# Ledger of designs, part 106: designed miniproteins, single chains, continued (4)

Each design is a single chain, and the fold is of that chain. pLDDT is the mean over its residues in the fold that is shown.

## One batch from the design tools (miniprotein)

Design m15672
Fold by ESMFold2-Fast:
Structure m15672 (fold): chain A 58 residues (1-58)
Amino acid sequence: MEEEKKREEIVKEIIELARKNPTAAATKFVLAKKEGKLTEEDVERIRREIARIRAREA
């Protein structure tokens, strides 16, 4: 329950950061993933949103 809220905050922060600074967002995402702070669903969600944002800039 507490973990769900923390994961949701991290996911939102990374996605919001990706819109402003994709490189910083990617770094934060990699660190959060390595630290085990994200579930597989969170990882897929973040990757999808970051890919969508980056695709617009490609």
Scores: mean pLDDT 75

Design m15673
Fold by ESMFold2-Fast:
Structure m15673 (fold): chain A 72 residues (1-72)
Amino acid sequence: GAAMEAKAKQAAEQAKVMGKRMAEIGKEQGAKEASVSAEAVGDEVLLTVSADGESGELRVPAEEVLAGASKL
């Protein structure tokens, strides 16, 4: 429903901000190239991490991303 889609979009935006900071830290730690992106997919957030020619994907429930943020 629309409420679940709104939560997933909100979680994806939070994950994007965190991912940008993590990519900056990765470059400072010696990675030649580093990037993190986040997209809302239904009620989940799809994270794509790329570093120095390697890439990986992880799907996380939007509720878990939002719960993690609330503990900070």
Scores: mean pLDDT 73

Design m15674
Fold by ESMFold2-Fast:
Structure m15674 (fold): chain A 64 residues (1-64)
Amino acid sequence: MKISKEELDDEVLFALYVMQIALAKKAGDYETAIKIAKEGIEKVTNPKYRAFLEKLLKELESEK
């Protein structure tokens, strides 16, 4: 399987943003979690990862 450098960089960024969102949610800081999700959507270029972050953002906004 051939994985591009951009795909690997996107996967790492996606994982970091998902972890930060999870930590903010556990702390009850939904405002920070929403901000991190929005930043992740802008920084991650892979459509699949962006769609997942957009889904998380909608879930976070429903908690607010």
Scores: mean pLDDT 77

Design m15675
Fold by ESMFold2-Fast:
Structure m15675 (fold): chain A 84 residues (1-84)
Amino acid sequence: MDAEIEKIRKDMDKFLSKMVDIYKQAISKGVSYQITLDDMFRKRRQDAKNTSDVASRIFDEMEDEFAREVLKILLDKVHQEALA
């Protein structure tokens, strides 16, 4: 259980870094682009379906409301870090 929680944490850190990079790249190219909660939710669910990683599978099995709350926290961090 604790090892699975640690995997989820690392997976979320990796996802956060990836989304920050995507956001920064879009801004640097002058593209009028805003990452929304729905964009993050859709992308994360799509990535989860294509992986055998336990952390990603757990995310795919999470209730939508709980999954969206997790992604909302990550979205706030993406905006804060990308604009820093």
Scores: mean pLDDT 64

Design m15676
Fold by ESMFold2-Fast:
Structure m15676 (fold): chain A 99 residues (1-99)
Amino acid sequence: MEEEERLRRAAENLPYEIGFLEKRIEDVKEQLEKHKDDPETVKRLQAEIEGLKAELERLQANIARLQDRGYSLTPEQVEKLREKGREDYEKLLEAVKKR
């Protein structure tokens, strides 16, 4: 029961984290465009984007593994959770900008 509950929570958390990371990648790409004339910043931001893309691939692989075990969400549930992740990342960015 505890392990089943953990797997169900993982199935819900993965789409949320994917949405959060997708929005973060978009924002890092915007920062890269703003600093394209700064080679040091460009190198750092490019490394961050590649790291985030690798993490996104790992999360997608984990969803496939959970689906294989019968822990799948409907497309509607996935989209809702991804949107929530995007919104929460946007909220964090706004909080940091107001600092």
Scores: mean pLDDT 81

Design m15677
Fold by ESMFold2-Fast:
Structure m15677 (fold): chain A 103 residues (1-103)
Amino acid sequence: MTEKLAEEFLEKWPEIAKEVSKYSHLSSNARLLLAAYLFQKEEKLSVRETAEAFLYFLKNYNEASDEQIEKIFTEGLEELKPVVSEEDYEEMKEIVEEIKKLL
């Protein structure tokens, strides 16, 4: 269940936060999408598992609305486009599109 993956993200956050801290000049939205992508790579998750875990995390731990979640990931993706490789951008885009499908 997605709740367990959200808990695993919290346990892995110190390691992920260290990588994300290199991008401290970026918005919290961009850094959150980057954190989702790094968690997906570390735990070898599918795009669906990553999307469901972060959707659960934001809805249940941050009480975020569907509109707020869509804005976080769409704005984060646009901000990361000039910062990350084309390959990383396309993989992050898959996460954002999957989140949108689940909203």
Scores: mean pLDDT 81

Design m15678
Fold by ESMFold2-Fast:
Structure m15678 (fold): chain A 55 residues (1-55)
Amino acid sequence: MEEERRKRIEEAVDAQIAALNADPRLPPVTDEQRESIRKVAELRDDSIAAARAAG
């Protein structure tokens, strides 16, 4: 279901942003970086789905 996929992607994005923001040596994550992280998470989810379909 699309809602389940969206939930997984947003949870992955939020976890990554939280980890980056927890490091005091790094500047706060920008909206542009957040969008890039989301795109990577989407590609990863697609790759896993494709791998499962391929056997």
Scores: mean pLDDT 78

Design m15679
Fold by ESMFold2-Fast:
Structure m15679 (fold): chain A 91 residues (1-91)
Amino acid sequence: SLEEIEERYKELIEFLGNIKDKEKHFKHNLEKARKAAEEGKSQDEIEAAAFHDIGEMISSPESVLPLSEALAQQGFLSHNAARLLKEYMAK
């Protein structure tokens, strides 16, 4: 759910500390997740949409793929969502 994704973002901000343009990226990513939900995407695809640019938030877009797997292992997104994100970024 979007509420669960928002809670995970709160935990992520605490975990990572100072995130550049936190409010802008958080709002943008939640909006993408909401759009995916409205389009009838799976929960895993909604989670992938919410986290697809997390590397940019911390400093580097290239860190998205290794970070997505680490976040899945910590429970911030599903392992299937991390896989979908890797497939999306491999384009």
Scores: mean pLDDT 65

Design m15680
Fold by ESMFold2-Fast:
Structure m15680 (fold): chain A 66 residues (1-66)
Amino acid sequence: SLNEAVNEAARRGMEELEKLAREFIPGAKGRAEAVAEGDKARVKLTIGDFEAEYTTDAANLLKNHG
């Protein structure tokens, strides 16, 4: 489903961010989840005490991380 696809893409994006962050913070780990809303995806990111939420085109998220 589109919902599963955008959530998986968000997780893949977080894995790449974790790899970059581990160069500076050993053991850096985050969480990402996304929900499809029509042709959009709402993405939530959590890294330690930092949280961010944004909306993007689902197709754009899948192209970059799918």
Scores: mean pLDDT 79

Design m15681
Fold by ESMFold2-Fast:
Structure m15681 (fold): chain A 112 residues (1-112)
Amino acid sequence: SLEEEIEEILSSTPLLPEDVKKQLREAALKQDEAKIKELLNTIDPRAVEAFEWGIAYYELKKEGETDLHAYIAAKLQEIGFELDLSLEKDPLIKEALKLAYELGILLAKKKS
């Protein structure tokens, strides 16, 4: 269920404050993309970008099931995000980026 998938994502972020996680859970359950971006921006603006990359990744991945260009684009975006994540030194920001990316994928999946 949507609730279970949200909890799985949130359970992997021990460094994020509980009040922020509570608000993200509520916004994600409502599929309130604007509120999620607002909350992520309070942690780091790059988390907003990561969320949008997650949405774009899912859309490209689905298109890539029948289109080679989209398949390659999805693979390049995945590599780019993994590289950005590996270069982040702040463990809290690293968790926020990964969480944001995974929430973006989840929300795009539920719109499909």
Scores: mean pLDDT 87

Design m15682
Fold by ESMFold2-Fast:
Structure m15682 (fold): chain A 102 residues (1-102)
Amino acid sequence: MEKARRTAEEAVARVRALVDAGASPAEIVATIREEAKRVAEVAKDDVEVMVEAARGLVEEAARAGLSPLYTATIMSEEALEVDEEIAKKVLEAALEQVRRLE
């Protein structure tokens, strides 16, 4: 599913660019919320793409000093607006990435 994978890659790249540019935590959080919802809508039938996006977004947010747990929470909140099962998978993937960053 090229579109889903491209959307996930673009989401992570967008957040990475903001982090590298020294964007405010509020701007990074707003972008993560927007991109998490967009990825969930496009990749709802592709668990691997959702998992990769969740890992990448948590990792990039952590580089900006955002709590990985807080990032996981906001991503799952936005995914819940799309589908409860997607939200669960996003939360699980993001929490696994939180454990790796400890």
Scores: mean pLDDT 78

Design m15683
Fold by ESMFold2-Fast:
Structure m15683 (fold): chain A 65 residues (1-65)
Amino acid sequence: SVEERIEEAEKGVKEFIEYAKSKGLEVDEEKVEKGLEIVKEGIESGDDEKAQEGVDIIIESVNNA
């Protein structure tokens, strides 16, 4: 379901951010929140390109510490 896909995305993002922090990388939390919002909108609308844009923003949120 759409709800299950959103929960999977939220969990995956959380695990990715925790992993990045464990590697000593800084994370822009505002970018993570914005990216996750876009991912959720993409999933809800069936827009794979929009979901991918959100993922790209989340990846860009990770900076070298």
Scores: mean pLDDT 83

Design m15684
Fold by ESMFold2-Fast:
Structure m15684 (fold): chain A 76 residues (1-76)
Amino acid sequence: MPPVKITAVDPPAPEMKVGDKVTLTIENLSPLPQTLEKGLVLGVAEDGVRVLVELTETAVVPANGTVKAEGVVVEV
């Protein structure tokens, strides 16, 4: 797993349902750029709820930087 952290999601995880389009704010904790490929499944945990989100597009997170990535909820 790349050394990245999800810092924000829209909509909030408790409001997510399978098939929902979501925006993830992802922070790179590494001093190297990280490529998150289309199809990568990320776990999101917020307010006691856990969901799995699949990236719909490849995103490159700059070293110690942040990016917004688009995904779809695949499991709640």
Scores: mean pLDDT 79

Design m15685
Fold by ESMFold2-Fast:
Structure m15685 (fold): chain A 90 residues (1-90)
Amino acid sequence: SMKEKEEKFKEIEDSIVDSILEIAKKIKDPELKEKLEELAEKVRELLRKQREYIENPTEEKKKELLEFVKELSKEVEELKKKLEEYKKKL
């Protein structure tokens, strides 16, 4: 059913966000930790926007979702580079 799919999707969402926050807890660099926590919040927002779009699809919501995904993808790539640099210093 639609409700079962929504509940399963929310469980996956929470699991993804929690995984990012668990990584952040292990990071001793305050700036990098803050960036990971910010990423977790943005991922939660993305997933919320995606649910809202599924419930009431509009062209405006679709455009906002696509732009948000583009911006988040760039931030994830930058954060990956910073995490690799952090690991090399350990």
Scores: mean pLDDT 78

Design m15686
Fold by ESMFold2-Fast:
Structure m15686 (fold): chain A 60 residues (1-60)
Amino acid sequence: SLEEELKIRDESSEEARKLAEEKYQELKDKGEEITIEKSYEILEEAIKYHEELYNEKLNE
């Protein structure tokens, strides 16, 4: 159902957000500069993770 798909999407998005936050925190803890390029890489990784989680849940 649409409601179930939206729930899976929301849950996957939240997990992807947490991954991105962890990556940002790692860079801050290391004292590394968070450049636009690094932010883009983190976002791409989070998007990919979201897609993988969403597809896994849909194929259950």
Scores: mean pLDDT 79

Design m15687
Fold by ESMFold2-Fast:
Structure m15687 (fold): chain A 101 residues (1-101)
Amino acid sequence: DLTSLSDEELQQLKKELEAELARLLAEAREEYKTLSPEQQEKVERLKRELIEKEGLSPDAAFVVAVELLRVEQGDLSANSVMAQVVQNELTLRGIDLVLNK
């Protein structure tokens, strides 16, 4: 329960989760550059759907879209990254709800 954490602990957790997303975003951008034009178009469509239907931030949606393409290509390790990004996004929303009422 995020309400059991102090404001200082919530701010520190938010900073850590934002730093993690920034690292994953940088890695996803490098991977995106190696994709074919058709694969890049698929990532852009998946990103849009994740923003519109799931309400993910643009950066989180981009990371998840790149990892979804990896899963489709048989890289099952991408599933753990997607789960972590989604869980972190939900946690960030929870922190914002507690801190920014």
Scores: mean pLDDT 80

Design m15688
Fold by ESMFold2-Fast:
Structure m15688 (fold): chain A 78 residues (1-78)
Amino acid sequence: MNQENLETLLASIDEETQKLLEENKDNPEAQELAKKLGEALKEAVRKASEGDVEGGTEYNERALELKKKLEKLKEEHK
């Protein structure tokens, strides 16, 4: 991954994280999960850019688990 692509991906993750925070401003648990999800996604991208495929996979798996928890919270507050 080149630096330009890395910066673009990180900026995209930050933008999506901000949207999730605004969407869930009245739900502090969902906001915390959204922040952690963004951090995990950024770390996965960084690890992949460094050639650490295993580390990138681990953080991506953490991001998927956090996304699942966030979706479950939204379902429980139907």
Scores: mean pLDDT 78

Design m15689
Fold by ESMFold2-Fast:
Structure m15689 (fold): chain A 74 residues (1-74)
Amino acid sequence: MTLLNVTLSAETEEDKKKAIEFGEKLGMIVTPSGNFTFVGSPEEVKKYLEKIKEFVKENKGVKIDSVTIREQRV
């Protein structure tokens, strides 16, 4: 199991809400402060991170502040 934690910042309230809704639609655990958490396979974590990168690329008012990937052993 791999843990993905991503922190996003947003320039406007609209961008912040859009980022939160994006993470929730992906099935990630999202906080109002813009912290996104997912636990899954290494392949799923890579796919989620790439989706987040594409979202940020398409939404210039949102930036990735940090990315943490941690291997968790069951």
Scores: mean pLDDT 80

Design m15690
Fold by ESMFold2-Fast:
Structure m15690 (fold): chain A 69 residues (1-69)
Amino acid sequence: MVDEVIAELKKHIEKLVAESDDEVEIRRGFLEYLDEILAKYRDQLTDEEIVRVRKAALEHLDKLIAEKK
């Protein structure tokens, strides 16, 4: 479950970075999707798993934004 949620978030981050050159727009889109995905999996993830998902997704987002500049 956790690895599947992380993979889904990473795929969406890659789409956001590919579709926009505006870091603010990319980060906004990421935060909106993060809220949607966490709401979708709310009853299936522990608090520790939510922390792990957020950390992995944020690290991937920061990496792709840095590579685009």
Scores: mean pLDDT 81

Design m15691
Fold by ESMFold2-Fast:
Structure m15691 (fold): chain A 77 residues (1-77)
Amino acid sequence: MPKLRELSEEEREEMLKELEREVEEAYKKYEGDEFMQKLIDVGKEAALAAITGDEKAREEAKKKMEEAEKEYEERLK
């Protein structure tokens, strides 16, 4: 199978469509929860970096995810 960086434009569009569908469903599920929506936005950024194959963007997105998860844990207290 082609690797993420070697994906055709059509294959990338398919993956982006699936990501958009999942994000839309997550926004619906957490409607009115601004913090969860922020976490979803960060997760979307991480998935986009993975689809594009940009390792640096992926690493930055992962850091943002970990930071958002820490904020979530503190907010639960």
Scores: mean pLDDT 72

Design m15692
Fold by ESMFold2-Fast:
Formats: sequence, structure tokens, C-alpha cells
Structure m15692 (fold): chain A 71 residues (1-71)
Amino acid sequence: MRELTEEELREIAEETGVPLELVRAIEEILREKGELTEEEIQELAEKYGVSVENVIKAALKIAEKMGGRVV
């Protein structure tokens, strides 16, 4: 998968309302594994203090820009 730029990560954070650190964490997982599991989504939501729905929304936008999959 392709690595996103810092500017692209910030844009996704602003569009989804999640912290930039969470966007970076999701991008890293998708780059290394190609998918985000339900358990990883829940763990990230708890760790960064955001809703599961917001994690999914951010992951979908990141995956779309990277050409990856979200499952």
C-alpha cells in the first residue's frame, strides 16, 4: 500500500473529527496488514477516546486514498 502524506492525514482528521494520532495509527495498520479488524477498531476507539463509528469513517477515507480494503 502507498503511504499517505502528513497533509493528507491532517485533512482526513479534520474531515472525520478524529485526532491526527488516530488517523496515523489507522494508516499504519492498513499499510502493514491491508485491513482493520473489528477488535482493532474497538481498541483504537477506546485508546483515542472516539466513537467506533468515527474510527470506521476515518478508516474508510484512509483506505480509499491508499487503494486498500476495510473489513
Scores: mean pLDDT 77

Design m15693
Fold by ESMFold2-Fast:
Structure m15693 (fold): chain A 66 residues (1-66)
Amino acid sequence: SMEELIEEAKEYIRRESKRLAKEPLPESLINALEKLAEQVIPSFKNKEQLFHYLRQVILREAELLE
């Protein structure tokens, strides 16, 4: 369901943010990424493409905090 995919995307964002960033991302940024996921989910045909996109966004945000 859409609700299940949104929850999985939010869990993915929090997990990967902790894994990929040297320092914890600000909670405001995590919240913005979660909101972004909700907005872009309908644009992706499958979960793998969605999660690949989210990973790239997280990596870019982590680099900007260096």
Scores: mean pLDDT 80

Design m15694
Fold by ESMFold2-Fast:
Structure m15694 (fold): chain A 76 residues (1-76)
Amino acid sequence: LTPEQRRAEAEQADKAAVENYKKAIEYLKKGDFVKSANYFTAGNLQEAAVTFLGYEPSEEVKKAREEFLKIAKEKE
């Protein structure tokens, strides 16, 4: 990968992580825990991809992940 391609892939992975975490929160609030868990796992994989590409996940990713974990803990 060129540096430009690596940055572009990291940006795409970051956006995908945010979208997957938002979907995880949506399904968790709807009581669909299986779909929620699947989207949360997909978000984790995309967030890990950002890190493996040498970038730090955005504040949006971190905020979405923490919000999911907070809600999930309240649903136990």
Scores: mean pLDDT 85

Design m15695
Fold by ESMFold2-Fast:
Structure m15695 (fold): chain A 90 residues (1-90)
Amino acid sequence: SEEEIEEYIKKIEELAEEAKKASPEKLREILEELRKVVLEFLKKHLSEEAVKAFEEQLEELIDYILSNPEKANELLDKVTEFLIELFKHL
C-alpha cells in the first residue's frame, strides 16, 4: 500500500538524519537500525535472491561508513535518495 511505503520512507529519512548528527559511538547503532528497517521492507516486496544482494551491499556500506566517518553524511544522502526511489517503484 502507498501508506506502508510512505511510513518506511519516513523511517529511513528520520534514521538517516539521526545518523548524520550522531556521535561515532551512536552511529553504528543507528546504521544497524536503518539496515533492519530497509531489509524488513524489501523482504515483503522482493525475491529472496534480491534481498540477499541488498543485505550484503548494506553490510559493506555500513562497514565503509564506520571506517570513513568523514564520508558518512555524503554517503547517507546518496543511499537515502536511492532507497526512496527504489521503494516508490516497488
Scores: mean pLDDT 84

Design m15696
Fold by ESMFold2-Fast:
Structure m15696 (fold): chain A 110 residues (1-110)
Amino acid sequence: SLEELKEQAKKIIEEASKKMLALAEKNNDKELKELIEKFKEEALKAIDEAKSPSELMKELSELYYKFINELEELLQEGKISKELFDEIYDIVEEMMSKIKKLAEEAESKL
């Protein structure tokens, strides 16, 4: 159901955000922390407002691309290391993969 998808997606977002925030804290990176917190807030709101699994995935995909672009800017400006970029990228990629699989399963039951 859409309700189950939303609950599971929120848990995945919260877990991924905790991992990314721990990395930002370890690196004393306030700008990265603020970027992650903004992404988390916008993602949770998008999940709450979504009216279908496809809308949820569309909104999260748009937020994902925006977040990755902002991370790439931090890397290009030398504000984060390539290693830190890769660690965060891997967390977000796994997060999106898990949510996409759940959304596809939810669509198949409609």
Scores: mean pLDDT 88

Design m15697
Fold by ESMFold2-Fast:
Structure m15697 (fold): chain A 97 residues (1-97)
Amino acid sequence: MKEKLVNEALERLGEKAAELADAKEEEIKKKMPAVYLLRKILEKIKAGRLPSEEEEKELREALKKEGFSEEEIEALLEALREAAKLAQELQKQGLFS
């Protein structure tokens, strides 16, 4: 449920994270804490690792402060976990270099 809203939120966070690639870490953390936390989680996913419970809680709190609903936050965290599992499977198959 609410797949469209979750996909839109994930795309926007991803785009903002990419736009802030050249910004100082402190600026990202102050202006968009959710983007800063998401970026750290995405780096773990690229390494084939799952986000920690603490990282998920911090991201949840940051998104909640930015006005995301609890349902949107939970669905987003679930999508991040699935992305990490897919990355691990691709590494196992030798398709991920």
Scores: mean pLDDT 69

Design m15698
Fold by ESMFold2-Fast:
Structure m15698 (fold): chain A 81 residues (1-81)
Amino acid sequence: MLSQEEAQREAEAEVRAAKENIEEAKEAAKKGDEKKAVTLAVAAAILVVAAEFLASQAPVSEELRKEIEEAKKEVKELLKK
């Protein structure tokens, strides 16, 4: 299993990538590019799942857990539309 430091760092990297894809998906949706918006939202969903898995391997910060939950909610909203 990953160390606590490694799990924190890897999960943070995945959540940062997810947030980037979420923002790009929102921009694509505003431009009317629904296909691109959905593709980016799906990519963000995969990254959020990876972050959740990494965060489950060791105790991670409460701040990171909140960021993962926020990203998860944003992805669900994007995929509903």
Scores: mean pLDDT 82

Design m15699
Fold by ESMFold2-Fast:
Parts: structure tokens; sequence; C-alpha cells
Structure m15699 (fold): chain A 67 residues (1-67)
């Protein structure tokens, strides 16, 4: 992944951290991944994983991706 796309992804993740609705976080993540060139299948898999997390776990996982 390019440096530019990585920065864009981190910015989008920061915005997602402000969302408290798990379903909204999952949908936003899928949209972001599709925009970054991920396949529909890969984006859907990540969305399903996010939907199984509580808000605390989502926040911790997103912070991990921001490093």
Amino acid sequence: MSEELRKKFKEELGKILEIKDVDEVAEKMKKTLLKLGFTEEAAEEIKEKIKKLDWKEIKENLESFLE
C-alpha cells in the first residue's frame, strides 16, 4: 500500500473512532476499504468482524491500525 493511501486510511480510521454505533463503524470501514482498492469479499469479511466487536474492542482495534 502506498504512503498516500496509508495516510488516507489513518485519517478515515480517526473519523471512525468518533462513531459509537457498531453498524455505522462497520459500514464506514467497508466503504473505506473499497475506496482503497480492496475486493468486495475482503471488505465484507472485515465488516463482519467489526460487527461482532463491542465499542471498546472496535476502538482498541482501530487504534492498533493507526500505528
Scores: mean pLDDT 70

Design m15700
Fold by ESMFold2-Fast:
Structure m15700 (fold): chain A 61 residues (1-61)
Amino acid sequence: MLTEEEREELRKFAKELGLSEETLEQAIAVAEAIAKTLGLPREMILPLAKMILTGESQALK
């Protein structure tokens, strides 16, 4: 589970990339699911979410 501070970092990051809050929520959910499935520590959720958001931004053209 992400802290409120980490969620704010991701919200700002997504906003700078021009992504919606819905896309942010989906990226967080996917990152949490990946981390849980692979047994990764919670500290990996934030960087995973950032990677997903960056990929979404690139896919937008």
Scores: mean pLDDT 79

Design m15701
Fold by ESMFold2-Fast:
Structure m15701 (fold): chain A 93 residues (1-93)
Amino acid sequence: SKIKELIDGLKSDDEKVQKEAADEALDYLINEADREEIIEFFEALRKDPKALENFIAYLKTLKDDERFHGRLLMRLATLDLLDEFVKFLASVK
């Protein structure tokens, strides 16, 4: 499963492997995943605290990046998942 491979990479103790998995996860969410697959990915992250922490840390580095603002957020808005994404982020301490 693509989602399982991304989660496993995000859990890596190797910073380079972790970053490559995070970059691939972002690309997957923007260009490959349908609405149901995006929901499945966020639910998989919720079940794995290490992958979740590392992915959220990665997203924070992208606050001024066009891929985050122009592509990811627009994709989520188009699929009516933006409110669910905001709730997801708010549920993470």
Scores: mean pLDDT 81

Design m15702
Fold by ESMFold2-Fast:
Structure m15702 (fold): chain A 57 residues (1-57)
Amino acid sequence: SAMDREFARRVVRMLRSVLGRAPSVKEAADQLVGLDPSLSEKEARELAARALEELGL
């Protein structure tokens, strides 16, 4: 959903700030699952990959 995509972008931006570098898809996906356990590993990876692409990271 649009809300899931916005949530994923926010998490990726937060992780970039914390890490001082672009997060990997795995790092972002793991964080998404940690914050929303209703997401499957596959859904979280797809959301993370899209967010990274949309943010140019």
Scores: mean pLDDT 86

Design m15703
Fold by ESMFold2-Fast:
Structure m15703 (fold): chain A 77 residues (1-77)
Amino acid sequence: ILDRLKALNTKDQVDEFLKIVNETKEQIIKENLSRIDAHNRMMQAIKDFFEKNPSVNKMITTVYGNDVVQEAVEQLK
């Protein structure tokens, strides 16, 4: 996944994605969230990133046949 994101996007876009993941982990620890809440928070953060970067979402969808996007979205339904 990371290698393909790097191939499709600039280093800055990959770094932004990793920053969001790390910031979400910090928030989970700070708020002492339950396992379910922690998982939902992380999936929401990933979905929000793709919503703000629709071109990235379309590229990933085209390359992976929706696997990564579907996994993130299903946790939010």
Scores: mean pLDDT 61

Design m15704
Fold by ESMFold2-Fast:
Structure m15704 (fold): chain A 82 residues (1-82)
Amino acid sequence: NNEALVEELRRRAEEAARLLGEDREKAVQMLTEIAKEAYKLSEEAGELFEDAAVGAATGHLTEEQMRERAEEAVRILEEELK
């Protein structure tokens, strides 16, 4: 079920965002795995999750900004997997 997979990726991205301040290394690892999964479904969505992972690794994205990128990626997945 693509809808369940998309929702799981969103949930994992939100968890990674929450971990950014507490365990940045784990947050980066989670976002990298999410991007890898997203690339199998959509190149555009994978790129957005990868941007979030890079932002988390460099520390230039806030939790809110990372969540915004993840939400945009999820919207793309929802549209492409119709």
Scores: mean pLDDT 77

Design m15705
Fold by ESMFold2-Fast:
Structure m15705 (fold): chain A 84 residues (1-84)
Amino acid sequence: MEIEELISRARELVEKAREALKNNDLQKMDEIADELVRIRRELSRLKRKVTDPELKQRIDATIAELDGVIAEVYRKKKEELEKQ
C-alpha cells in the first residue's frame, strides 16, 4: 500500500537524518532536509483522505517524528550558518 510505503520511507529518512545530526554532516543534512519536508507534506495530504482512525494515528506518529528531526536539522543548519 502506498501509505505503508510512505511511512516506511519516512522512518528510513528519520534514521538518516539522526545519523547526519550525530556526525554533524551539514552536507547530508542539506540533502535530506528537502526530502523530509516533502514526505511530511505527502503524509499530511494523504491523512486527509484516510477514514481509519488506527491508520490516522500511525500517520500522526510518523509526522511527529518527521517534525522533530526536521526542526533539529534546520536548527543545526541555522547555527552553523550564523557562526560563519
Scores: mean pLDDT 81

Design m15706
Fold by ESMFold2-Fast:
Structure m15706 (fold): chain A 81 residues (1-81)
Amino acid sequence: SDETKKKVEELLKQIGVLVDQLERAVRDGDRDRARQLVQQIVGVLQELEKLMSTLSPEEQMEVLKKLEPLLRRLAELVEAL
């Protein structure tokens, strides 16, 4: 549905913002803030995964293409902690 597509786009934007905030927290050495942000990112990813199961295969591929660079950045930042 159009509402599902809008929610997916909102969740992708939220993940991007949280990853940017995590990058700043890691740079600043703020481990408590970094842990809080990782938990928030995990929660948003779980909500996104639930919504993705309702999408067509073509729509799922488009979401995964947008999500992949965010997950790569997240993995690098978690390793830097």
Scores: mean pLDDT 88

Design m15707
Fold by ESMFold2-Fast:
Structure m15707 (fold): chain A 65 residues (1-65)
Amino acid sequence: DSMIKQSDDIMDKIKSMTDDPVMIKQGNDSRDMVKNSKSPEKQVGGILRMIGIEEQVEIEKERAA
């Protein structure tokens, strides 16, 4: 439950920072991995992937500013 909420929060941040449909789709795919997995290792993997996407979007936004 906590990991699912964390994935939703990360996805909300991604959506607030970018309108890029590719980035949004990749974020949603990673969030689906967290929601559909019952293994803690896979859920952590999904969250790490989402964090990577969030970090990339933040870096791009900072460079554009």
Scores: mean pLDDT 78

